# Ledger of designs, part 107: designed miniproteins, single chains, continued (4)

Each design is a single chain, and the fold is of that chain. pLDDT is the mean over its residues in the fold that is shown.

## One batch from the design tools (miniprotein)

Design m15727
Fold by ESMFold2-Fast:
Structure m15727 (fold): chain A 102 residues (1-102)
Amino acid sequence: ERELEEIRRRLLELEKVLLAVEAEEKGASPEEFFKRLYELAKEVGDGEEVKRFEEIESLDETKRSFVYMAIRVEAELEARRLIEEMGLEEIREEAEELRRRL
């Protein structure tokens, strides 16, 4: 029970890093990044994150744009932290292993 929740949380954490790297390389907008992140949360099955993203999508345009930017910045900072601690290769390997366990 708890093990599957931990796998989903860890997988989403690592996938966010990979997504942030890809988004930076492609010059993706904060809105494009958010949409990809939302789809990723649905695919991983993180119900809490999916609910949070649904609430963000219900905000007015101005607030939504601000939150998209905040999420992008937070994801980039977290990506840098995890890459420094683990290395990008280790992140890719762990994410692949966790995907196989779901």
Scores: mean pLDDT 83

Design m15728
Fold by ESMFold2-Fast:
Structure m15728 (fold): chain A 87 residues (1-87)
Amino acid sequence: PVDIDKLNKEIEEIIKNTKDVKELLKKIEEVLEKYLKDEPTLRYGLLARLAIDLAIKGVDKEEMLKKAKEYAKKAGIPEEEVESLLK
């Protein structure tokens, strides 16, 4: 069982304290690996969603869209579903 409240708190702290997008994504990957080590589908799904949200906000849009598609593929999410979330 994963403590989702604790995971969310650590993610919010990383977002608040990390200004560089590449460092932010790296730190989120590390915390998700720590909490979701045995749940790769959920881990990559959350990473895909974060990359989509950053792309929508205009933060390194091309790179974030590329990362979102890579994470979605690892999570078993169809590329078409990722594209639908960008509308």
Scores: mean pLDDT 76

Design m15729
Fold by ESMFold2-Fast:
Structure m15729 (fold): chain A 69 residues (1-69)
Amino acid sequence: GSVEENGKVAIYTLRRAAEAARARGDEETAEELQRLRDELEKLLKEGTLTVQQTDDAITRANELATAAA
C-alpha cells in the first residue's frame, strides 16, 4: 500500500485507541496515543512519513488498545 493509505489507517487506529483510553479514564495512555497521532499527521503533511513508521504506530496502538480493553 501507499504511505497515504497506511497513514490514514494508522491515524484512524490511533484515534479509536485514544478514544477508548479516554472513555475508561486512562489519561496517560490517551495522551501517548494523541502524541503518536500528531507525529504521524505532521510527517504525512511534510511528505516524509514512511510505510515502516505507520506500521510501527499501528502495531503499538493495537497493543495498547487490546491491553487497555
Scores: mean pLDDT 77

Design m15730
Fold by ESMFold2-Fast:
Structure m15730 (fold): chain A 107 residues (1-107)
Amino acid sequence: SLDEVIAKYKAELDKETDLDKQIEIMARLISEITGLDPEKIREILREADTDGDGKLNYKEFLYLAEKLGIDIGVAFALFRELDTDKSGSVDIRKLLDVLPEVILVNR
């Protein structure tokens, strides 16, 4: 089932500490949910993190949301929720943990 697929990928993501490998895992999961090419999803995820520091500012986050078809209002709410220290940036790992469910609801 789709829930079993999501659970499997989240388990792999939780065990991975390398951001590049986390992006690869997430690209495969989003590919299975959306039917899009995993290579293109990988490019979108990497382009969102423009400075490569593993943190997404608001502009980078909105770019990712737009490319993945996430509603702008949902994207605003999610960014604010994940920006727990109110720095104006969110940890990409925290985003990746919730991204599959957000994409599924918006597709």
Scores: mean pLDDT 72

Design m15731
Fold by ESMFold2-Fast:
Structure m15731 (fold): chain A 89 residues (1-89)
Amino acid sequence: SVTQQSQNVSDQLNQMGNQAKSQGNDGLSDMLNVSSQSVNDASSDPSQLGSVANGLKSLGNVAKTQGDDDTSSQVNNISDQLQSSYNQI
């Protein structure tokens, strides 16, 4: 379900945020945690998934600009998955 997918993605983004913080990247950690909360909120309002997916794509661009290609790739993959789910609603 969209609700279960949003919760799973929220947990994944929160874990990525914790990893970024442990590596000293507090800015990326804060952005990932905000994105985690936005995805969790979208579990109650799936119409917000498209906006959340766009936000994640922007976050992926920020990570890439900082040289974090792994985080950029993961966030862009999550964005694509959420956009696909939104398009099926």
Scores: mean pLDDT 80

Design m15732
Fold by ESMFold2-Fast:
Structure m15732 (fold): chain A 65 residues (1-65)
Amino acid sequence: SAIEAEATRGLALMLVSVEKGLRLEERGDELVLYAEEKTPLVEIAEKVLRRYGELAGKKFRLYYL
C-alpha cells in the first residue's frame, strides 16, 4: 500500500542519514545505495530499500565504493 511504501521510505532515509559514507540516489525507476564498506547498518538499509523497491515498483542496486 501507499502508506507502507511511505513508511518504508522514511525508515530508509533515516538509516542513510545516520551512517557515515552512505548515499542514496533515486533515478526514475531505480534506487541506488552507495556505501564505503559493509556494516550492520548498511545491511539493514539494504533490506529496507529492497522492500521499498518492491512496494514502489523500483529496482534496487547497492554499490561499494
Scores: mean pLDDT 80

Design m15733
Fold by ESMFold2-Fast:
Structure m15733 (fold): chain A 101 residues (1-101)
Amino acid sequence: ERVETVVEMEQRDGELEFTVDGPAGADFTATGAEIELWLLSAENEVLKKRKTTLDLSGLVHGDALRTALLEAERLAEELRPEAERLGASAIRGKIVITATG
């Protein structure tokens, strides 16, 4: 059966916070992840959007989650200079990990 784990993240003032929502007790093997990042104004208006896809085929859920989080953090760091240039207040992200149980 196909399942999804959703991670929402926000970087504000150089601090990264995230929440994870997924099925409790899921025993799954990942297939991939989709990462979306937004640069947000103080009023939460989207200033820039970036989307990327990861191939996570064959990774167990814990390894897939860690890999996706590390990639999202790396992408957020790449966006930091542009966030500063645009006067963004936050970098918000959403990660959707798809898996089969």
Scores: mean pLDDT 77

Design m15734
Fold by ESMFold2-Fast:
Structure m15734 (fold): chain A 80 residues (1-80)
Amino acid sequence: SREELLEEIRKEAIELAKKKGYVDGLTFMEAADRVGEKTGRLEEAHRLAEEFIQALVGARTPSEEIRKLIEEMEKIKKEL
């Protein structure tokens, strides 16, 4: 499902952020690419990454799931 795909991308993004010592929209896009390739759902993963990035820059209202993910990534950023 969309929620399962987003959760997999979330886990990958957190792992990448910790390995790199930073978090940004590109980190999330990289996570989406990795999960998309691994699951064969690359187009859907890219759409989720676009929604996340657009919400981060205030270009759109995030869905609840994306809003929670943004809040979580901001917390991780503070811990890096």
Scores: mean pLDDT 77

Design m15735
Fold by ESMFold2-Fast:
Structure m15735 (fold): chain A 85 residues (1-85)
Amino acid sequence: SVGVRLAQRGATYLQKGEVEKGVIALLLAIELGVISEEEAIDLIAHNTGVSRETARKLLEKMKEKLNEKEVQKLKEELRKEAEEE
């Protein structure tokens, strides 16, 4: 499914140090109901090496850092990537 591919892409972006893209991909996977917020936090922690508490702060920061339009644009781009693969 698109949501599963988004979660996988998110993990891959995080492993490569593209934290913002990785977190947005995981936020979209949460929106699609594929993973929970806690599962996203675990994926961030596991793939970046940070604590679960730091991972939670990264999720919250990403929600606040980008305006709604910027988040929507990144979600569209990431969804397109996930549909192509």
Scores: mean pLDDT 80

Design m15736
Fold by ESMFold2-Fast:
Structure m15736 (fold): chain A 85 residues (1-85)
Amino acid sequence: SHLERLREEVERIEALLEEMGVKDKEAAIAALELIALGNRDYAALGKKYGLSPALLRRLDEEARRRGLDMLAPSILALVEGVERV
């Protein structure tokens, strides 16, 4: 199931955030989605989402190394009908 693969991807993302000691997972996911979409301004994103720019860079590097789809959380939310764009 495509939905099950999206859930597995979100679980992998949440596991990375847990491993890296991220307290505000929602803020980290939002920042990492913008990074995946091409925003590489870690300093500005860190300020906006209350995260260390160094932590955001490490999260981005680890997500890319692990082949994580950082858009999966937003896609899952849309498919499950919990939010509308």
Scores: mean pLDDT 84

Design m15737
Fold by ESMFold2-Fast:
Structure m15737 (fold): chain A 112 residues (1-112)
Amino acid sequence: MRKRVLILVVDADPAVREAMGERARRLAEELGAEVVALLQASTLEEAVELARRAIREHRPDVLLIVSSSPLLGEEVAAAIRPLAEEAGVTLVTADGGSDEDLREALERAMRA
């Protein structure tokens, strides 16, 4: 059965967000994931709110947080970790500037 993956892209630059989101979606689909939603946020606060709503609405197996800033991605992850754990959602962060890191993160998520 396919893993249900929700992708959240966090970056201040809309062109960077679109590019990272499209790459992450394509890689997830290549690995056999069902992408239930692809969300974009420009700030930490927006990302945290969108992630909380997405976990409640979609109940994904995996929430993949993609950012060109690893620190920003980890801050989003830290803020939503208790909710993700309670909901049984696997939380994964990835560097959107690295296709290798995105692939490795998705492969780990698909095995969880």
Scores: mean pLDDT 83

Design m15738
Fold by ESMFold2-Fast:
Structure m15738 (fold): chain A 99 residues (1-99)
Amino acid sequence: AADERAYLGARLVVGAAAELALGRRAGRYEETREEVREQIRRAIETLGIDASRAAIEERLPAAIAEFEANSNASPEDRALVEEELPEALELLVEAIEER
C-alpha cells in the first residue's frame, strides 16, 4: 500500500514534468505550472497520496522508465522532461505537506 502510493506519486511527478516541458515549449510555462499545481492537489486528495519525498524519489527511476517505454519520446523530449522533474517533485511534495 505505502509502496503503491509512493509509485503513484512518482508517476504523477513524471506526468507533471512532461506537462511542464510542453508548457515551456509552447511559451506558456507559468500558466501550465498553475494548471499542474491544481491537478496535483486534486489527485493527491482523490487518490490518498501521502508518501514522503524520499519514498517518491526512490520510485522515480521506475516511473521514468515506464514513461520512456510507453511515450516513444525522443531523446530531446526526454531531456526536457528530466529538466522539469525537480519542479514537478516540489509541486507534489508541497501539495502533500499542506494537508
Scores: mean pLDDT 83

Design m15739
Fold by ESMFold2-Fast:
Structure m15739 (fold): chain A 70 residues (1-70)
Amino acid sequence: MLSEEEINEIFKKQLQTHYKLSKESAEEILKDPSKMPEILKKENPDISDDLANAIKNSLLKERETLLKSN
């Protein structure tokens, strides 16, 4: 069973590795997930607004599922 801290570290690593975000941006998203589309667009200009919102919804759903199962 993963701790909340381990889930948060996996989430930050996923943002940094798959979406090429900085550590600071990943930590900002973890504190306020509503900023995820804005930050994704800032560091990945090729991402559309629709795609950024889809990524946010997908990642938040996955994180919520993991948090509820710990």
Scores: mean pLDDT 78

Design m15740
Fold by ESMFold2-Fast:
Structure m15740 (fold): chain A 74 residues (1-74)
Amino acid sequence: MATVTAVVSGDRAVEASTQIAKLAASIEGLKGISGEVRGDKVVVTFTFEDEESARKAAELAASIPGVVSVEVKV
């Protein structure tokens, strides 16, 4: 399994985190998703069964305005 962590900050962080969640949900192999608010930032973590789906999710998440960082952990 592989985990993707996306950090969103600034204006519209809630909107951006919602878009990330929808993108992750559209990718096959999603095993879990969680979100946490940390001050002015939102941290969205999603877990996939395979690394390829996780990397695809990370690439899509990185394209969303307001995303500061995206990390993939296998």
Scores: mean pLDDT 76

Design m15741
Fold by ESMFold2-Fast:
Structure m15741 (fold): chain A 87 residues (1-87)
Amino acid sequence: MDEAIKANPLATELVNKLKEVIDKLGEAAKKGDAEAALKYAKEGQEILDEALAAYEAGKLTPEQLEGIVREASERLREIAEAVEKAL
């Protein structure tokens, strides 16, 4: 986990929630569960909207927001590769 993220409990919470939802999205995709996949994709978008709102409110630094997006992007790549191997 990025050190800038670890320095802010809110940033840590948001990145952990995003990674959890990404993991659930991957499991739904492996099972061919389109309804569950859509649900988790929407939950992921809501968490990203929460991160952007926190940044706009001055609760996150630009570096913390970038770190959240980067770590979520890395986890999405890992899960996409795992789903491709399971199909």
Scores: mean pLDDT 84

Design m15742
Fold by ESMFold2-Fast:
Structure m15742 (fold): chain A 66 residues (1-66)
Amino acid sequence: EEAIEEAVKKALELYKQGKSRDEAVREAFLTALKIALEKGYTPGQALVVAMEAARRAKEAIDAAEK
């Protein structure tokens, strides 16, 4: 949860700074993946967390664009 929230926050900040949506979503994925691995999640569990972070970041950016 915390890893996902931090990743989404980072993605929104990057998007506001002029990064593309795809770039911001990719950064959310990588940020959540790194945090999950650092916390001791298995690679498979970390990938699930990163996928969820990317999905939520995309939704948040899409909502902010409206």
Scores: mean pLDDT 80

Design m15743
Fold by ESMFold2-Fast:
Structure m15743 (fold): chain A 78 residues (1-78)
Amino acid sequence: AVREAIERGIEVAREASRVVPERAEEFAKRLEEGADDPVYSLSVLAQLASYLRSTGLPEAERLGEELRRLAREIAAAL
Protein backbone atom coordinates (compact mmCIF):
# COMPACT_ATOMS: atom_id res chain seq x y z
CA ALA A 1 0.00 0.00 0.00
CA VAL A 2 2.54 2.66 1.09
CA ARG A 3 5.18 1.50 -1.44
CA GLU A 4 2.54 1.42 -4.20
CA ALA A 5 1.42 4.97 -3.30
CA ILE A 6 5.05 6.18 -3.45
CA GLU A 7 5.58 4.43 -6.82
CA ARG A 8 2.40 6.04 -8.20
CA GLY A 9 3.61 9.39 -6.83
CA ILE A 10 6.85 9.02 -8.82
CA GLU A 11 4.80 8.33 -11.98
CA VAL A 12 2.61 11.42 -11.39
CA ALA A 13 5.72 13.57 -10.72
CA ARG A 14 7.16 12.39 -14.06
CA GLU A 15 3.85 13.22 -15.82
CA ALA A 16 4.07 16.68 -14.20
CA SER A 17 7.58 17.12 -15.68
CA ARG A 18 5.90 17.55 -19.09
CA VAL A 19 4.07 20.62 -17.72
CA VAL A 20 6.72 21.99 -15.29
CA PRO A 21 9.89 20.18 -16.41
CA GLU A 22 12.75 21.26 -14.12
CA ARG A 23 10.93 21.32 -10.78
CA ALA A 24 8.89 18.14 -11.29
CA GLU A 25 11.97 16.16 -12.43
CA GLU A 26 13.79 17.24 -9.23
CA PHE A 27 10.87 16.01 -7.10
CA ALA A 28 10.66 12.72 -9.05
CA LYS A 29 14.36 12.07 -8.40
CA ARG A 30 13.93 12.86 -4.69
CA LEU A 31 11.02 10.38 -4.49
CA GLU A 32 13.05 7.67 -6.27
CA GLU A 33 16.05 8.20 -3.94
CA GLY A 34 13.89 8.32 -0.79
CA ALA A 35 11.35 5.61 -1.72
CA ASP A 36 12.25 3.50 1.37
CA ASP A 37 11.41 6.42 3.72
CA PRO A 38 7.60 6.91 3.81
CA VAL A 39 7.78 10.06 6.00
CA TYR A 40 10.25 11.71 3.61
CA SER A 41 8.15 10.61 0.60
CA LEU A 42 5.02 12.07 2.21
CA SER A 43 6.82 15.42 2.66
CA VAL A 44 8.08 15.46 -0.96
CA LEU A 45 4.64 14.55 -2.38
CA ALA A 46 2.95 17.27 -0.29
CA GLN A 47 5.50 19.89 -1.42
CA LEU A 48 5.09 19.01 -5.12
CA ALA A 49 1.28 18.91 -4.79
CA SER A 50 1.29 22.42 -3.27
CA TYR A 51 3.58 23.72 -6.03
CA LEU A 52 1.50 22.18 -8.85
CA ARG A 53 -1.75 23.58 -7.41
CA SER A 54 -0.17 27.09 -7.29
CA THR A 55 0.73 27.16 -11.03
CA GLY A 56 -2.77 28.09 -12.28
CA LEU A 57 -2.45 25.42 -15.00
CA PRO A 58 -5.49 23.08 -15.01
CA GLU A 59 -3.43 19.97 -15.89
CA ALA A 60 -0.89 20.72 -13.13
CA GLU A 61 -3.72 21.34 -10.63
CA ARG A 62 -5.24 17.94 -11.51
CA LEU A 63 -1.88 16.18 -10.99
CA GLY A 64 -1.37 18.10 -7.73
CA GLU A 65 -4.74 16.87 -6.43
CA GLU A 66 -3.76 13.27 -7.28
CA LEU A 67 -0.49 13.75 -5.33
CA ARG A 68 -2.46 15.14 -2.35
CA ARG A 69 -4.62 12.00 -2.39
CA LEU A 70 -1.52 9.76 -2.46
CA ALA A 71 0.03 11.76 0.41
CA ARG A 72 -3.17 11.26 2.45
CA GLU A 73 -3.03 7.49 1.76
CA ILE A 74 0.57 7.33 3.04
CA ALA A 75 -0.28 9.46 6.11
CA ALA A 76 -3.27 7.21 6.94
CA ALA A 77 -1.00 4.12 6.82
CA LEU A 78 1.57 5.63 9.22
Scores: mean pLDDT 81

Design m15744
Fold by ESMFold2-Fast:
Structure m15744 (fold): chain A 86 residues (1-86)
Amino acid sequence: KKKEELEKKIEMVSEWIKIRMEAGMIRSDLLKEGVPEEEAREKADEYFDKLVEELKKKFGLPEDMTSEEIEKEVEEILIELVREVS
């Protein structure tokens, strides 16, 4: 059933975008509070990695899948969604 597959794909894309935005916001907020850039980056990276691990568990992705591989999957899903709408 294509509709259920599309819903899952949309959810995954939404979660990925949210994770990316949240990591960026954490870094930005820390920098505004006067945290050194290196520390802000490390903390943002830690939170990003944690959120990526949670995303993998939610969508049943391989534990060894890298964030770059997930980004490629998300891009492919977006292309598929454009094809579905078109």
Scores: mean pLDDT 79

Design m15745
Fold by ESMFold2-Fast:
Structure m15745 (fold): chain A 87 residues (1-87)
Amino acid sequence: MLAKEALELYLKGLELFSAAPDDEAAQEEARRLMEKAAELMLQTPLEELKKEAVKYFRTVYKANEEELKAVEEGVEQIYADIRAAAA
């Protein structure tokens, strides 16, 4: 559950941040969602986060194996960045 919640919050925050760059309230909400997602990601093992991301993109986007490999690498990078920022 935690890995899924973290991923969903991050994607929601990223979507809002991208969709409404000139909306101050939307930008603040996007930041809040991404900060909460980062906090949950710090409490989640990397392998669980990768597993949930792969499941999401396979199920929702019907991603092929090459695309899923890129998703795993993307999750590893995001996780490393969050960990570095928290240190």
Scores: mean pLDDT 79

Design m15746
Fold by ESMFold2-Fast:
Structure m15746 (fold): chain A 73 residues (1-73)
Amino acid sequence: MEERESKIKAKRAENEKITQEMQKEVRDLQEQIEKNKDDEGLKAELEPDKKATEENMRIQENQSKKELEELEN
């Protein structure tokens, strides 16, 4: 049973790190979009990437909740 708690803590830490990295990517993409507003081609490329990263964050949050639930039984 002690091992379960260590796994939960490790998973929470991993999920937090992933979330922070994805948030940084979203901010970087947003800044690039703002700097290149007159570059329609680049903007069209970066906007989908930003949206995809935001959707991946939601997927990771849902997956994290599921995995934590499984570990808690």
Scores: mean pLDDT 77

Design m15747
Fold by ESMFold2-Fast:
Structure m15747 (fold): chain A 77 residues (1-77)
Amino acid sequence: SMDKLKKDGLEISERAKELKKENPNDEKIQKLSDEALEYVKKALNSKDIKEMSRYLIFAGSSVTLAEMYLRVKELEE
């Protein structure tokens, strides 16, 4: 449903904003989080459920990659 997709987008947006706030000097995390937020914005502005879903998959992938990058970085430090 469209409401479920909007909720998923808000959850991705929250995760990305938290990553940006907690890692202000990490350029890679900032970039990946900004990419996730841009995809969420495109999803929420889409009127096509399929297009909205596609943008949310891209947003989720970007935020997950940022979280994985942070995890690997923490293991190396």
Scores: mean pLDDT 88

Design m15748
Fold by ESMFold2-Fast:
Structure m15748 (fold): chain A 66 residues (1-66)
Amino acid sequence: NAAELLRKALEAARAGDGERAAELVGQASKTGQVDGKLGDKAGTLAASGDSEGAAREIERLLREVG
């Protein structure tokens, strides 16, 4: 589910693995449970190598999902 994917994405972002974090955020967005615009922002930050920015946005998404 989206929450599990976002938790894994957060772990990847905190580990500095932006590519994996972006992939997992993309998968979470495809579930339909994540706001697409916020998911895109988190994924873009992760893909650009902003691991700290990605982690902050992923944490926000986790709070919104439940």
Scores: mean pLDDT 82

Design m15749
Fold by ESMFold2-Fast:
Structure m15749 (fold): chain A 63 residues (1-63)
Amino acid sequence: AAMDENAKISQYAVEIYRAPSEEEREALLEKVRKEHGPDFEEQVRKAIKVIENGRADVAARAA
């Protein structure tokens, strides 16, 4: 019952993390909140923070 939600959270988190600007990230988060609700948006925010806190080496390799 939670697998589809986890997959969507991961997809949104990666897409938002890859956004070229902070403004675009905020716009995408707003869309997620409007479409899926505040609880879902909060889970996506948490996933983004996990990606960001992951490691600088990963970000450097992806850039």
Scores: mean pLDDT 72

Design m15750
Fold by ESMFold2-Fast:
Structure m15750 (fold): chain A 79 residues (1-79)
Amino acid sequence: DDEAIARALALVERALAGLSPLQRRVLRMAERTAPNERDYAAMARELGVSVGTVRRRLREAEAAVEPASEEAARLLEEA
């Protein structure tokens, strides 16, 4: 069980390590708010980029992490 948890965490950590600094920062900002409460304009102002850049970088980060999160969830369900 502990090994399954460790492997799940390692998968997510490797996916996060592959993100650019901006992608990681956008993802962290998004995680602090519920999806329905995300203010993309406020995020863009804080990061000094356009709203389009925030949206694109967030989708890139989510797409990169999603396969690892799905695999991690499967490992935890079978643990």
Scores: mean pLDDT 78

Design m15751
Fold by ESMFold2-Fast:
Structure m15751 (fold): chain A 59 residues (1-59)
Amino acid sequence: MEEARKLAEKLLAQGRDVPIVAMALKSMGLSQDETLEIMRELGFSDEELALARKTLEQL
């Protein structure tokens, strides 16, 4: 979880978009719920979280 949060923060600092952040977190072995919770904690909007969920469902 902590390493996943650090990765997400790094990707946000680099200007990566919502689907890329979601896919990167999923690739670390996180569940969909874990991925969405980290993104919510980092301040993503409800609309961005909906896009992230859609992306994860297609994987």
Scores: mean pLDDT 80

Design m15752
Fold by ESMFold2-Fast:
Structure m15752 (fold): chain A 98 residues (1-98)
Amino acid sequence: SMTKITEEEYQALLEQLEREEREVERLYEEELAAHRDDALRRELLELKRRLVEAVREGLLLLAEQATFDEDRSAEIAALRAEIAALRAEIDRLEAELA
């Protein structure tokens, strides 16, 4: 180049670049962590929504069984298993977010 950079100017630019690179890396890591935690919170809300739906379905099956004397035991057992699994996964994700 027609313009010579001094050794001092070059060193100052390198030090500035190193500081800027560390700051960008830090911001990138913070953004990835925030995005992961947001995704986990959304997953937790989806699981909680399904838990409410499963409990409602179970209550309806119990009401139908009581009202019509129909054997719903298999469906109720399946929902109880799903509810237990959902609660365990919710507890796991809440522990991860804490």
Scores: mean pLDDT 78

Design m15753
Fold by ESMFold2-Fast:
Structure m15753 (fold): chain A 105 residues (1-105)
Amino acid sequence: SMLEQVKKLGKEAIAAAKAGDLDKVKKYLNKIVELAKNSKDQETIDAAVDTILEVAKIGFQQRNLDIVQVALDSMQQMQKAYPDDLNVGISLGMVQIMYGVIQLE
């Protein structure tokens, strides 16, 4: 299922973020976003949002602006696909705050 693929890729994205592996974070988040955009299943969309937000939180804790930027780009793509999804909207706001805080030092 798409949900199972997103969950598996999510574990890989989180592991890559913890390792600071920007290229792998980009690779896995891009695949997750593609699966979520092609899904009509709310559980799959929510799993993708949860993964992107967790990657953003990891990047924020590490003060790794590049990882937070990739998560921000991914969440912006989710908002374009699902403009009326409240969970996507709130999560985008949270990632924007994390990004701004690191930039302002």
Scores: mean pLDDT 92

Design m15754
Fold by ESMFold2-Fast:
Structure m15754 (fold): chain A 93 residues (1-93)
Amino acid sequence: MSEIDEEKLVRAAEAAIDIASHADDPEVVRRSLQVLRDSLGLSDEAVQALLDMPPEQQRQTALDLAWSLIDELEKRGADKETIERLRKKVEEA
């Protein structure tokens, strides 16, 4: 989605990191998927597919998404402090 603003990308990255960090907590995963849905415009089918994934696959998918969103934020010229904060969180997930 080429029209997603920086604020939505930051929220999406944080939500993806939360899924990666808490894949064993279905309530955290569900709440974070709602943020991803609202920020990235994911379909109901895409959200359900992510919910149906095993925790290890959810974690890996969320990590891959978080890194992609961080790269897009850096490409768009987001603050270095924001990029460093998100990178540290995803590495600690």
Scores: mean pLDDT 79

Design m15755
Fold by ESMFold2-Fast:
Structure m15755 (fold): chain A 102 residues (1-102)
Amino acid sequence: SEEEELLEAGLEAARRALREARGKSRLELELMLGVARLEYGVAKLVLERDPEDLEAAKRLVAARAVEAALEALLAGKSEEEALEEARRAAEEAVEEIRRLRA
């Protein structure tokens, strides 16, 4: 389903971000978080104008999942806990997309 495709895109983005985050300083993680927040804002603007844009939907879910994972790492959580936070954020982002399409 499209929902499963969106969730998988979010989780894959979070896994990539967690791998990239290894050995990064706090400042580098905060910069990565800033990029994820910007990506979310851009994707949301595109999706509000075209709610059926699947690529914008994938980018929005990916950005929210990455944001949650990086926030968890900055809070001192493990990669496993960060991935669980990313999963929850991806599910919430899918629900946000459903509301935009209602």
Scores: mean pLDDT 90

Design m15756
Fold by ESMFold2-Fast:
Structure m15756 (fold): chain A 132 residues (1-132)
Amino acid sequence: PYAKQAQTALEAAKHFLHEQNYDEAKRMALEAIRYAELAQNAELLAEAHAVLGEAYSKQGNYDEAIKAYEIAIEADPEYVRAYINLGEAYSKQGNLSKAIDYYEKALKIAKEQNNKKMEVEAKANIQKTKQS
């Protein structure tokens, strides 16, 4: 029951992100976190924290976005998207060295997973950040 409740709340959070309703996205992401913890489901917990981080990032709250993405990668260390998002948040704060470090970590994991799409995205973000 809790895993299904976490998935439902997570889908709602993603819908509100798409609608640019970041306050409702955060509220639903926190609900998803609560149910994912009760379900003891690390994948749902990682996704819920990543969605929470995206909502904070869209509002310009990069400190809270970074914290949320760090929790997401702690829950799922192979969640490549969270490393890319963490790099983007550090880049937006002007911490280009940390941004490159996280994009390099994303690139390494993407290569290990043979995920060519994520590998290309990580390489593009590294190049763009080095040109800043």
Scores: mean pLDDT 91

Design m15757
Fold by ESMFold2-Fast:
Structure m15757 (fold): chain A 98 residues (1-98)
Amino acid sequence: IEEARKKIYEMVLKALEQGISISDAVKKNTDDKAKKHGGELAKLMMDLGYESTPDTTKASDDMIKEADQLYKQGMDPEEVAKYFGDKSKELSEKNLKK
């Protein structure tokens, strides 16, 4: 869980450094064919132990939108990446406790 969180942090930070929104980075890694086999970011999210449920998908989408909004509001890219990583871990832990 912690190692997957760190990898998510690094991927999000790299995307923001390149001027790519988190939502665009996720879509780029999970296009129709990559989604079937798991893009790199999607695979890392699954490695966190997420059950494939509508609730976890919605929570993930909401988290991505919130992180993009924080970045748009002028939050430091490192803080945005940390927030995304922390929320990914929280979502994983919540799902595993069910």
Scores: mean pLDDT 60

Design m15758
Fold by ESMFold2-Fast:
Structure m15758 (fold): chain A 91 residues (1-91)
Amino acid sequence: SAMERREAALARIRALIDAAVAAGRLAAEDAEPILAALELLMEGIRSPRLEALVERFLAALDPADAAEVRRLLRENENVAVRQLEEAVNRV
């Protein structure tokens, strides 16, 4: 189900955040703000502040893990937001 898929994605993202903090690549104080930002992006909410937090997190990950997070965001993004982005790219 969509809910189970989203819960699995958020659990995986939390594990990657925790691993980055443990490796010293990310400040522990940024962990919860980054997770909250990723959840808001999955709901289709966008802002420069959320984008900056996510960019910081992705920069702290290995390229393979960063690619996985981008995939999880795309697969769990609000369909209406994705459809709007696709429509804009067609014009």
Scores: mean pLDDT 76

Design m15759
Fold by ESMFold2-Fast:
Structure m15759 (fold): chain A 86 residues (1-86)
Amino acid sequence: EAIEKVKALLEESKKLAKKAYEMALKGADEKEVIKMLEEARKKFQEAYDLALKENVGLDSLSEFEKFEKELEEIEKKTLEILKERK
């Protein structure tokens, strides 16, 4: 169950980040986009903290490194779009 919760939080984080990126491309409100990116990062941190506490065996937690890089890349692209609007 703990491993499923961690995986669900990681997937939710990724969904929120992708949604923020899509919203930015479509001209959504800057505050709403930033709020969604913040939610994505918080869910990632929750997943990481839970995995460490419950000693979840995710084969060296390689999935966390992959998700972190994907999240960071989406965040950078989203913020760049917001800056170009101004």
Scores: mean pLDDT 79

